# Designed miniproteins, single chains: the designs that were tried, part 7

Each design is a single chain, and the fold is of that chain. pLDDT is the mean over its residues in the fold that is shown.

## One batch from the design tools (miniprotein)

Design m227
Fold by ESMFold2-Fast:
Structure m227 (fold): chain A 56 residues (1-56)
Amino acid sequence: MSMEEFKKKVLEKFKELLKNKDNLSLAELVSKLIREGKATKEEVSELLEKANEELK
């Protein structure tokens, strides 16, 4: 999977969790991505902002 495909999948998952107001699962996913080195804190922040913008 390319980095672009990975970011798109993470964005869609963030949108799903935000739409469902599943804040616990969202926080767990964010923590896991950073802990496993799959995304930086900055990348996660950017994806969350984009997900919120696209939903509202």
Scores: mean pLDDT 79

Design m228
Fold by ESMFold2-Fast:
Structure m228 (fold): chain A 76 residues (1-76)
Amino acid sequence: SSGELLSESLGKLVAAGASPKSLSIVGQEIGDAPDFSQKSLAEALRKAAKKLEEQGDLKSAEALYEGAKKLEEAAK
């Protein structure tokens, strides 16, 4: 389910040592998504990943890009 894939991605961020600021950015992009479909959540994770990459949190950005890829594959 989209919720399980999202939960897995967020768990990996916490395990990777993502800061509260990084988690806040992820939460904001998810909250700004038009719906909780796998496609919309994948787009939200990609937007969050770009913002984390701009802040130098490359490890968290990579985890979000992988999460987005899994959501896109599950949407097909």
Scores: mean pLDDT 79

Design m229
Fold by ESMFold2-Fast:
Structure m229 (fold): chain A 56 residues (1-56)
Amino acid sequence: MAELTGQQAEIGALEQGLSPEQAKRVGEAAKRAAETPDKEERQRLAVTETSEQMKK
């Protein structure tokens, strides 16, 4: 299921106008978050990736 979550996030990012490279990073981050059982760590991963993309 995590793989499907990553693919959906990547497609969504492409639809929002992100480059293929940025969309792939978003998909990989979403997949890792879905695989993480610790909800606190999942929240941290999501916030960190979003913040890093926004700084660029």
Scores: mean pLDDT 69

Design m230
Fold by ESMFold2-Fast:
Structure m230 (fold): chain A 55 residues (1-55)
Amino acid sequence: SLEEARRLGEEAARMLKEGVPREEVSERLAARLSRLPELTEEQRDIILEALNKVG
């Protein structure tokens, strides 16, 4: 859902901001995405936007 995608993106962004390596965050993100139903373009954009705000 959009709500789950938003929380996933926010959690990933928080981990990056706290200094967790991008590789580890990426692995956790991939594992979470594999457990979600097929994401819409909007859901992916939310996740990517959250990650970009930390870079």
Scores: mean pLDDT 69

Design m231
Fold by ESMFold2-Fast:
Structure m231 (fold): chain A 94 residues (1-94)
Amino acid sequence: MEQIERDIAQLREDMKKLDEAIKLVKEGKFDEAYEKAFPVLSPLQKKMLEEAYKKGDKEKILRILELGKVSLFTAIGLLEAARDFERWLEERRK
């Protein structure tokens, strides 16, 4: 239980970093956006982001960050469902 709740909290912090990165890209602050977004992306998404930055493709950069955001939202939802299921099982045992 506590491990899942810690994982959910970490993913929510990662989501905030992606929201800030998207805002920074829209403001033209590409370097700051890259530093915030890169650590929270999957290995594939990291490669895609690096390629988009090399090409200077602002629209592609935003699409990759939005993809990262969708991935984190999905992971949070799955962990919340798993947490609720484990709580149900634990209550049923006692």
Scores: mean pLDDT 83

Design m233
Fold by ESMFold2-Fast:
Structure m233 (fold): chain A 76 residues (1-76)
Amino acid sequence: MLPDPKEASAILYYALGNLLFKRGEYDGAAEWYTKAAELGSPELKAQAYRNAAIAYRKSGDLEKAEEFEKKADEVE
């Protein structure tokens, strides 16, 4: 079975977000998590939005953090 190209990209972007998050690069982490969420499966999408919210909260962007928490909760 060939992996879905969008899902493969989403997994890569999610991994990049995790690496940046571990480095304390929260703004960059949030960007890559957001890209992962846009391309990923519902499961990855929810997780990526939740992690983007955490990254935004750590960077001090509380408005974006709340928006992305809502996006995660709205995933099917």
Scores: mean pLDDT 81

Design m234
Fold by ESMFold2-Fast:
Structure m234 (fold): chain A 66 residues (1-66)
Amino acid sequence: AEELVKKGEEAFKKGDLETAIKYYEEALKLDPNNLKALGNLAKVYEAMGKSEEAIAVLKKASEVAA
């Protein structure tokens, strides 16, 4: 999971938002409660202008953190 999160963050820094999402989603498939992956996925959706998707992911992160 951590390796996939790092790959997603690297893709996001390069501006490859689609690839970043794929890595974060794969990390969440292994650990659905990975707060780092959820937070980073929300940032990518926000960068893409997908505000509803970003909010949904943040809501998921909040639920996991509770």
Scores: mean pLDDT 79

Design m235
Fold by ESMFold2-Fast:
Formats: structure tokens, C-alpha cells, sequence
Structure m235 (fold): chain A 60 residues (1-60)
């Protein structure tokens, strides 16, 4: 699923991050989950695709 792909990239980024960056990432992840709960299924997929693309660009 898109969420599983996002979580895989998120964990990889988190493993390369400082403790302070990890805390910020956890806050952003929790915020993302809150937003996803308010969106339609189509908008959830679009948001996850965008988030995955941003993580891939940051890691390239």
C-alpha cells in the first residue's frame, strides 16, 4: 500500500536523522495521520503520493 511505502521511506530517513530531527519527524508523522483521517480516500492517496515523492527527493 502507499502507506507501507511511505513508512518504509520514513523509517529509512529517521535512521539517518539526529535525535532532534527524529522528534520533529515523529511530530510531522502524527500530524500527517490526523490530516489523513479528515480526507477522502482519493485525497489520502494524493497526499501520500506527494509525501513519498518529497521523501525520495530528500534522500536522493
Amino acid sequence: SLLDEFLKLYEELKSKSSPEEQEILDLLYNKLLEVLKTLSEEDQEELLKSAIEQLKERMA
Scores: mean pLDDT 80

Design m236
Fold by ESMFold2-Fast:
Structure m236 (fold): chain A 64 residues (1-64)
Amino acid sequence: SKEEREKLLEEIERKAVLLVVQGRYEEAIEYLREQLKKYEGKDEEVVEALRRMIASVERLLAEN
């Protein structure tokens, strides 16, 4: 459901943000890529959201 997808993405984003706040950008990217592999071919909306999150963290890593 939409509500279950929203809750899942919020939980994933929360963990990624905690890693980013700690300066653990590469670990955040790895975690998000692992989640993307899990949902690839199963939920395209989740995959698209995860790709956007990865791009955002990669941008932050490039900026230091």
Scores: mean pLDDT 86

Design m237
Fold by ESMFold2-Fast:
Structure m237 (fold): chain A 57 residues (1-57)
Amino acid sequence: GDAVARKGLANLEKAIAEGDEATARAMLHELEKMDLSPEQRERLEELKREMEARGWL
């Protein structure tokens, strides 16, 4: 549900901020399978680009 997606995005942002690559990749994998709103999907794509810039993807 929407609450699960919001929590997942927050957890991904936190993992990226903390340099936790393994947790960030796991959260990205889960979020990509969720039915996200357009705004949530845009945010996920921004976070994915940050992970790619860090060499994590």
Scores: mean pLDDT 84

Design m238
Fold by ESMFold2-Fast:
Structure m238 (fold): chain A 62 residues (1-62)
Amino acid sequence: DFLRTLSPDQLTAYLRGELDHLKRENAPQDIIDTVEEALRLAEEGDLEKAIELHKEARKKLE
């Protein structure tokens, strides 16, 4: 899993970029909220939960 190869700082930067992209593309609010929660968890150091929430958000985009 690519996200698990990232450092905490790199994962946080990646999720912040994803969140900004989703907001610009006017993604569904539920997806934005899920990625925002993933970013918050990554900032708190809960990287495993952050990654799982990001995966869940991506499933909702299909």
Scores: mean pLDDT 80

Design m239
Fold by ESMFold2-Fast:
Structure m239 (fold): chain A 67 residues (1-67)
Amino acid sequence: MVDPLLLEGEQQLALGLMAFSLGMYELAVEQLRRAIELLESLEEPSPEARAALEEARRALEEAERRL
C-alpha cells in the first residue's frame, strides 16, 4: 500500500497543478507548498516520491513567478 503521506502529497500536487492550469496562482502556491511539506516529511522517499517533490518545487517556482 502507498504511504499515507505520499498519497496526500500527490493529491495536493494534483490539486496545485490543476489550480496552476486554471490560472489560480495564489491557490496553486498554497496547494503546492502543502504538497512539498508532505513529500519532504517522507523517510527514505521512493523514486516516485522524489519525482513528485521535484515537480511540486518546479510548479511552485512558476506559480510564485506569476504572482
Scores: mean pLDDT 82

Design m240
Fold by ESMFold2-Fast:
Structure m240 (fold): chain A 60 residues (1-60)
Amino acid sequence: SAAVRRLAELSGLSEEEVRRALASLLAKMDEIGDLGVRLAARDFGVSEELVRRALEELAA
């Protein structure tokens, strides 16, 4: 997906690594919510908006 690919490009990770990290985040969303998105954005070095778009693409 477009957001997952963009996240991989900006973070220097592979799309598969990004997908695995985001799948782990989705599994924890009920507990950590917006904090999880913020921490992931910091760790990837990208915007929170891009992380949310990539999560939406995986959850669909």
Scores: mean pLDDT 80

Design m241
Fold by ESMFold2-Fast:
Structure m241 (fold): chain A 90 residues (1-90)
Amino acid sequence: KAQEYFNKGLKYLEQGDYEKAIEYLKKSIEIDPDSPLTPDAYNYLAIAYAKLGDYEKAIEYLDKALSHPKASEGEKIGLTALKNELLKKL
């Protein structure tokens, strides 16, 4: 289920297995794209891609998180700050 894949994604992200983190976070989004978890899944995908040096993909997923209807205003502030830092890496 979406929560189970999300939790696996976070586990792999914490372990530095960014490829597996990406795999499981994408599976979480595929199961329930309208979930309140989905903006967080996009944010963690952006972090994983940034750790792999793929700043273009990281920014793409931050934009998906920022545009998601379930993203809170507080989350959008943090996501915008992270996007601005990643834009400096391009």
Scores: mean pLDDT 83

Design m242
Fold by ESMFold2-Fast:
Structure m242 (fold): chain A 60 residues (1-60)
Amino acid sequence: KEPSLEELIKFVEENPEEARELLLKAGLSEEEAEAILNSKDPVERALALSAALTKLELEK
């Protein structure tokens, strides 16, 4: 199932540690994942998580 942008925004806000783990699992560095999660724009964080999830699905 493809999560909506609103669902991704809520997921990052409610589960920042899990979002960080997903970003790292998708191949981002710890520094990159931290920079994304420290972004003040919730849409930017949600879009980064969406891209990470898409990459994980394409790579199995």
Scores: mean pLDDT 77

Design m243
Fold by ESMFold2-Fast:
Structure m243 (fold): chain A 71 residues (1-71)
Amino acid sequence: SEAEEAYRRGLELLMQGRYEEAIEEFRRALDLDPAYARAWDLLGLALSFLGRTEEANALGREAAERYPELF
């Protein structure tokens, strides 16, 4: 799916240390499939690598509230 393709691109960018670009791809994956649990996890991880810890924590709460069945 397009969500999986976006997720894979984000993962590749994350491995390259291109965290801002990885975030864009993970957000695109979530725009296509908001229930894509792996994209929520890696988006939070990428935010944390950029030192955006408060945003990562807020994202985790939003994901758990919006999709409690996945988390």
Scores: mean pLDDT 84

Design m244
Fold by ESMFold2-Fast:
Order: C-alpha cells, then sequence, then structure tokens
Structure m244 (fold): chain A 66 residues (1-66)
C-alpha cells in the first residue's frame, strides 16, 4: 500500500530527527506532527507528491522548533 509505505517512511524520518535532538514533543505537538504525517501519506497515496512533500516539511519544521 502506498499509504502504508509513505506513512512508515515519514514516521521513521520523524523518529530519527527526534532521536538526534533528544527532545520530547508536547501532546499538542505530537497530535500536529501525527496529523501532518497522515495527511502527507494520504497525499502520496493519491499521487500528490508536491503536497506530500510540503506536509512532510511542515512536520520536520515543528520538530526543529520544539
Amino acid sequence: SKYEEAKKFLEERVKALIKEKGIKLTEEQKKEVNELIDKAAKATAEGKYDEAGELGAKAEELIEKA
């Protein structure tokens, strides 16, 4: 499934960034990041790769600012 593959890829990337920074996200930040990952995975499954990339970048920005 394109959705499952995209979601796993994005989750692994986000997990790596969190580990590198040694940070803990707030409950609100976790919800927002998870929503962005889910939306990006759905966009990828629909072939909307530009939208998926933008959503993924927003998730990474949230982690960078945490």
Scores: mean pLDDT 80

Design m245
Fold by ESMFold2-Fast:
Structure m245 (fold): chain A 61 residues (1-61)
Amino acid sequence: MLKEKLEEIEEEREKLNKEALEELRSNSDPALVPRLVGRILRELGDLLEKELQVRREMEAA
């Protein structure tokens, strides 16, 4: 149950990393790079918060 949620978050992070790399490599507008990086960091932060929440639930068990 909680282990499955953690694995799901890890898969989501891996997909995000792959998509982020592809988006950055394919981006033809260098002016957008700082905004793209900022968005990617926010998305990674959201996943970190989800992971911490799952780990907190595991600690409570």
Scores: mean pLDDT 79

Design m246
Fold by ESMFold2-Fast:
Formats: sequence, structure tokens, C-alpha cells
Structure m246 (fold): chain A 55 residues (1-55)
Amino acid sequence: SMLDKIRETIVRMLEEGKSAEEIIKEAVKLAKEGGLSDESIEEIEKSIKERVEEL
């Protein structure tokens, strides 16, 4: 699914040592390009922020 692809991209970027800001920017871009709803985009942003808080 598109959500799975976005999640995999987030994990990959974290493994590559990308900044939280870069990860959020790329994930939101992919979500918009994939035609995801505003609610799904908000969920993605929230998930990234929560993961970054653990780092």
C-alpha cells in the first residue's frame, strides 16, 4: 500500500541518518503525490514526530 511505502521510506531515511525535518518533508511529499487524505498525512507527520522524540 502507499502507507507502507511511505513508512518504509521513513525507516530507510532514519537508517541513513537523515534529519527529522528531511524525513517529514519527504514523507509528506510522497503522501501528497500518492493522493492520501489530509487525515492520513497528519497521521504520518505525528508518527515521525513520535519516532524522533525517542532519538
Scores: mean pLDDT 76

Design m247
Fold by ESMFold2-Fast:
Structure m247 (fold): chain A 98 residues (1-98)
Amino acid sequence: GSGLVGAGGVAADGGARGGTEAARAATGPDAARAAGAAILAIGGGIHAGLGQERGDAEAARRGGELAAEGGRAAAEAGGEEGGRVGERGGELGAAAGA
């Protein structure tokens, strides 16, 4: 359901993406890329949170940031990695291929 959108890792485009108008503007092929990147960023944020529970906040922040960057790089590269992620999660693979 609705709960993975924690507003703390949605579309790490860094600027105006949190606005209603900006969200509407992303409709279309760009929306697929943004959605894939946001899903990867949310996943990275969840993993970072788990890292903090281990008492290593610095490592958790680094891990989350690296995961978000990897998602963006994969999307820009155009399918550098997506086979395994796509087979397992489908929507995560879209970030690499979209």
Scores: mean pLDDT 48

Design m248
Fold by ESMFold2-Fast:
Structure m248 (fold): chain A 77 residues (1-77)
Amino acid sequence: KDEHLLRLAIESAELGIESEDVEKAQAHARGAKIAAEKNEKVSEEVGRLFDEAAKSEDVEKAQELLREAKELLEKAL
C-alpha cells in the first residue's frame, strides 16, 4: 500500500524532469509532494526538495531538485 504512493511520487517526479517548461515541472513537483507526504517513511528532505522545485522559476533547477528527490524516493522502496 505504501509502495504504491512511493511509485506515484516517483512517476510524478519523472514527468517533472521530462517537462519542457517550468510551469509543468512545478505542477508535477506539487503532485509528487502530495503523494510522498502520505507515506510516513519518506524523509522530510524529499518534501523540501519538492517544495523548492515547485517554487523554482528555472526549469533546469527544478529538474535537478526533482532528480535528487527521485533518488531519495527510490532508496525508500
Scores: mean pLDDT 79

Design m249
Fold by ESMFold2-Fast:
Structure m249 (fold): chain A 62 residues (1-62)
Amino acid sequence: TLSKEEADARVAQIVEEADKSDEKKEWEYYLEMEVVIRAQVGEEEKKRAQEQNDSILKQLES
């Protein structure tokens, strides 16, 4: 599992490597990209779920 900063840095690195990649490295960066994307999405979804909960509580009070 990667931190948010590490995931963002890794995505940028994979994008740069993809520009130089052709055929043989296709599988390598594809797997790395999937891992990074999943780490980022997982953390974003956690934040969104928490924000939704806070929003519901505010709606009840407003």
Scores: mean pLDDT 63

Design m250
Fold by ESMFold2-Fast:
Structure m250 (fold): chain A 55 residues (1-55)
Amino acid sequence: SDAAIKEVLKKKIVELAKELGLSQEEIERLAAIEDMDELIAKLGELSSEYAKKLA
């Protein structure tokens, strides 16, 4: 279901945000996103930033 997909996206976003050192306040704002397209966009953005830190 879309709800299950959103939950997986939120979990990955929160994990990446923690790895990037974002504040608890920022993490809570990200976890509050309900729009699927916005969640996908944020996952892509955070994944890109994480990849840059690994290089």
Scores: mean pLDDT 82

Design m251
Fold by ESMFold2-Fast:
Structure m251 (fold): chain A 64 residues (1-64)
Amino acid sequence: MSIVEQLRRLWEEAVRDGLSPEEIVELATRYFAENWDKMTPEEHREVMRLLLEIYEEAERRRRA
């Protein structure tokens, strides 16, 4: 299972469990930081893109 796929699953589980937008952003950011040295440059770019998507969704939910 790829690091990107693991982060996507983590995001889906957090949303299902009813975590706040702030908690989801913190969880995703911590996952990225903890796995920084385990990623290839390609995986790093993909994870950064997914992290931005998570942040945008969190902001949308906060404003709704």
Scores: mean pLDDT 79

Design m252
Fold by ESMFold2-Fast:
Structure m252 (fold): chain A 56 residues (1-56)
Amino acid sequence: DALELGEKAEAGGRNLEKAGDLEGAARAYEAAAELYEKAGELEKAEEMRKRAEEVK
């Protein structure tokens, strides 16, 4: 399920961000954005892309 995988990728991104792995967090948020886009969750996808840019 793309939505569930997107949620897991987003959670992974948050965990990496808390650990100080900003590059890993950015990649996880980009993966979450792609998964949310495939699930039709376009607003969540854009939010994840924004988060990825903010941590770079």
Scores: mean pLDDT 83

Design m253
Fold by ESMFold2-Fast:
Structure m253 (fold): chain A 94 residues (1-94)
Amino acid sequence: VIEAFLAAIESRYDEAIKLADEALKVNPNNAVAHAVRGLAYLLQGKYDEAIADARKALEIDPNNPLAHLVLGEAYRKQGKFDEADKWFAKAKAL
């Protein structure tokens, strides 16, 4: 029963990535779409992909709060705590 619930959550991450991909086909410079796709990758354990999307979101919108949180959490998951703290501090300042 719990495994069916986890599979449904994983399906939602794939759907979020697909929706972000569709938005980026229309506008490749959609910072929110990059940040949301980064979050979905983060939740799937794809930390390098999450970092890449979050960095791209910040190139477009340096004040995107979701992108700062995704970078902070992805670096934390990789054991890069100093980098994580820096990005969390920037997110709180927004």
Scores: mean pLDDT 79

Design m254
Fold by ESMFold2-Fast:
Structure m254 (fold): chain A 65 residues (1-65)
Amino acid sequence: MAEEAIEYLRKAGEEVPEIKEYAEKAIERLKEMVKAGASEEAIEAEAEGMIAAIDRAVEAAKKKA
């Protein structure tokens, strides 16, 4: 469900300040998809991609420290 993905993204942004702006934009995009009436499958696929991108960004931030 989109709400679960939004909650995950919000929490990740709070835990890793470097990705907070990206997480906020990802949440905004998911909310726009829900408002536009996108299918649950489309929202799920987009959320999965955003979560994977955030996980990669977190790993990159840790490696640069």
Scores: mean pLDDT 76

Design m255
Fold by ESMFold2-Fast:
Structure m255 (fold): chain A 60 residues (1-60)
Amino acid sequence: MTSMVFRFSSQEQAEQFAAILRDLDPSLTVTVEGTTVTVTSDLPPEKLIGLVLAAMGDLL
């Protein structure tokens, strides 16, 4: 099990990031708490970081 935590400048950006991740892989457990996004998955870290980079690309 892999867990990663991300912090954003705004709650809106955090919610957008979470929505993109859920769209990319619905098996991800994505929790939003204010400006913090916690992603928990059974995926290996290499696969999870790839999804994170894709979601970050959509935000930038």
Scores: mean pLDDT 80

Design m257
Fold by ESMFold2-Fast:
Structure m257 (fold): chain A 91 residues (1-91)
Amino acid sequence: AKQQQQALEKENEMRKALLEHEVRKKKEEAEELIKQGKTAEGAQLKAEAEAKLNAFNAARDQGLEAALAYGKEFEEEQFREMAEQVRRINA
C-alpha cells in the first residue's frame, strides 16, 4: 500500500521534471519572440506552456494516479515527436 504510493510519487516527480523542462524551453522561446517584436506569437507560446503546467497541477490535485496518467501522456507525445523528427532525417 504505502510502497505503491511512494513509487507513484517518485514516477510523478520524474514526469513533472520532464514537463517543467519542456515548459521552461517554450517560455524561453516565447521571451525571444517577444524581444524580436513578435509579441502575439510569444504570448501564444507562453500561454500554451503555462496551460500544460496548469493541466498537470490540476491532475495532481485530483490525486497522484491522475497526475501520473497526465505525465505519461505528455511523455508519449514527446516520444512521438522525436520519432517523427528521426524519421524525417532518415527519409
Scores: mean pLDDT 70

Design m258
Fold by ESMFold2-Fast:
Parts: sequence; structure tokens; C-alpha cells
Structure m258 (fold): chain A 68 residues (1-68)
Amino acid sequence: ATACSPEQGRALHDFAVRELGLTPEQADKAIVAVNMGETDPAVLSERTGLTLEQARAVIEAAKALGCV
């Protein structure tokens, strides 16, 4: 799995907080999991406490940014 650059991570964090309504702490946990190679929304949801829809949106945003 490909980790996000600092710029990609910041953009993903901004998206998660502003568009998905995550807390900064939830966004940080999701980005760490994505950077460790997690691309399954169900596993990301279970590990971070996000809804399945929020986890899917984070992963799709990471793909759009080119960091997974």
C-alpha cells in the first residue's frame, strides 16, 4: 500500500473534518490506518469507530488524492 504524502494527508484530513464531520482525532486515526495500508471500509470502520459510509468516503478520497 502507498502512504499519503504530507500534502495528501493534510487534504484528506481537511476533507474528513469539513465534509464528513469527523473530529480531528477521528480523522487522524483514519489517516494513520490508510497510511498503514488499510483499504477495506469495513475494517477501517471497526478500527476507528467511523460509520461504514464515512470509512468508504475516506478511502475513496485517499484514492482520488493518489495515496492508495
Scores: mean pLDDT 80

Design m259
Fold by ESMFold2-Fast:
Structure m259 (fold): chain A 80 residues (1-80)
Amino acid sequence: SEIDKAVDELLEIARQVLPDEEVERYRQKIESAKTVEELKKVVDELFRLVVERAREQGRWDLLNKAVETVKKLYELLKKE
């Protein structure tokens, strides 16, 4: 539940800097992840894209939110 909320927060941030089609692809990849390792790989890939796009668009607030969200998500994944 907390992991799902953190994932949803990251996807919501992504929607503000990425095309809807890209966000939908990442949502599907996240839903298809069967292991923590697979989920971390997809989350890391999405996070890198969000950071790149946020910097390109001068959206520093979104970059900061993405960093906090991914940090929280990784802390949650370490407990599982």
Scores: mean pLDDT 85

Design m260
Fold by ESMFold2-Fast:
Structure m260 (fold): chain A 86 residues (1-86)
Amino acid sequence: KPVKSMLTPRQKKILEYLAAHPDKRFSAAEIAKALGMSQSTVSRELKRLEALGLVESETDANGVVYYSLSEAGKQYLEFLKLQEKQ
């Protein structure tokens, strides 16, 4: 029963993790390990976040994809935090 255009709890957790490490880039495997999620789940959510412009990706010469929080992603996360009480 997916709702239109709302962030999933997993997507929000991924964005918050990247926001906690703003000067670093992470592979889907590294994020999955850090958050206790499956790599396939994290990879799927990262692709959705990239499509929304909330994360940036770069593919290394070895074919490894690394992700970082975009400027828009940081602003969006701060906006959500301002709307939340407590």
Scores: mean pLDDT 77

Design m261
Fold by ESMFold2-Fast:
Structure m261 (fold): chain A 72 residues (1-72)
Amino acid sequence: MEKHMKLGEEAFKAGDYETAARHYSLAAQEAYEAGDWAGMAEALGKLSEAHEKLGDDETAARARALAERLAA
């Protein structure tokens, strides 16, 4: 999880939103498998931001909604 979050943030800063989305998706998957709901919420929030940059508004909205439910 931590490795993919860091790689996702580096890609996001570089403007490579496709690579950022891939790493954030992997971070969310690893958090889910570990039962880390807070980490999953954080990764899904970042995934939503990456999809907003890609113009994938529907995917961004779904990721954000799930992140909000898990962060509560």
Scores: mean pLDDT 84

Design m262
Fold by ESMFold2-Fast:
Structure m262 (fold): chain A 75 residues (1-75)
Amino acid sequence: SMRDRADQLRRQGDQLDSQGRYGQAGSYYIQAGDLYQAAGDNDTARDLYRQASDNYRRAGNITSADGADSVADSL
């Protein structure tokens, strides 16, 4: 299901974040957020887009961080 796939992507993001691989973690959180949003879980999607933004900022990817914040703010 979309939620099972989103949960898997979120776990991958969490593992990458714990390893300091912030840019990769951000990408996985975006993918998980997109799937939660498609499943109608907008609150969970918002939280994941915010986690992606935080991770992208730690990676120095300000453009992707701002993009993630904009998506989160739209939910």
Scores: mean pLDDT 91

Design m263
Fold by ESMFold2-Fast:
Structure m263 (fold): chain A 90 residues (1-90)
Amino acid sequence: DRISPLERFKSTISKPDVSRREALEAALDFARTASSGVFKSNLSLLIDSPALDDEEKELLRNVPKGLFGEEMQRRAIEVISELLGEPPVY
């Protein structure tokens, strides 16, 4: 059976020992593969992750501010890619 984008993301982000890189890479895959509504509803799972510092959490909390749908999701890809030191791929 095919694992959904949300199930794949949850399987990584819910690990108690998840690394910063694993959390951000899982979130980037989730941002690229999920619908905008599913991504927006579950972005808090990344923001609440112990793998991220307070400054990174604040950047992610600002992603949905003033942006909706595909534009918000594109902004999320840009922010997460920047945190990984990688160019954004949509």
Scores: mean pLDDT 82

Design m265
Fold by ESMFold2-Fast:
Structure m265 (fold): chain A 68 residues (1-68)
Amino acid sequence: MLTNVSEEEAEMIRRAVEREAERAGKEATEELIERSLRALDGFRRDNPTAEVTEEVIEQIVRAVVGAS
């Protein structure tokens, strides 16, 4: 488990990857989920006082899925 990602946040990312992959006509792969979790972990490390909202998670996932 990534140090700066909670179980709830990991579930939110999994659901967001499934939704964004479906919208993009792509498969919700374990690689996309892992990349999104890593991206959120990086966001947390760079912004330790920032609030991680559902919108932030969706933006991160959209960027990862769009770059795939």
Scores: mean pLDDT 76

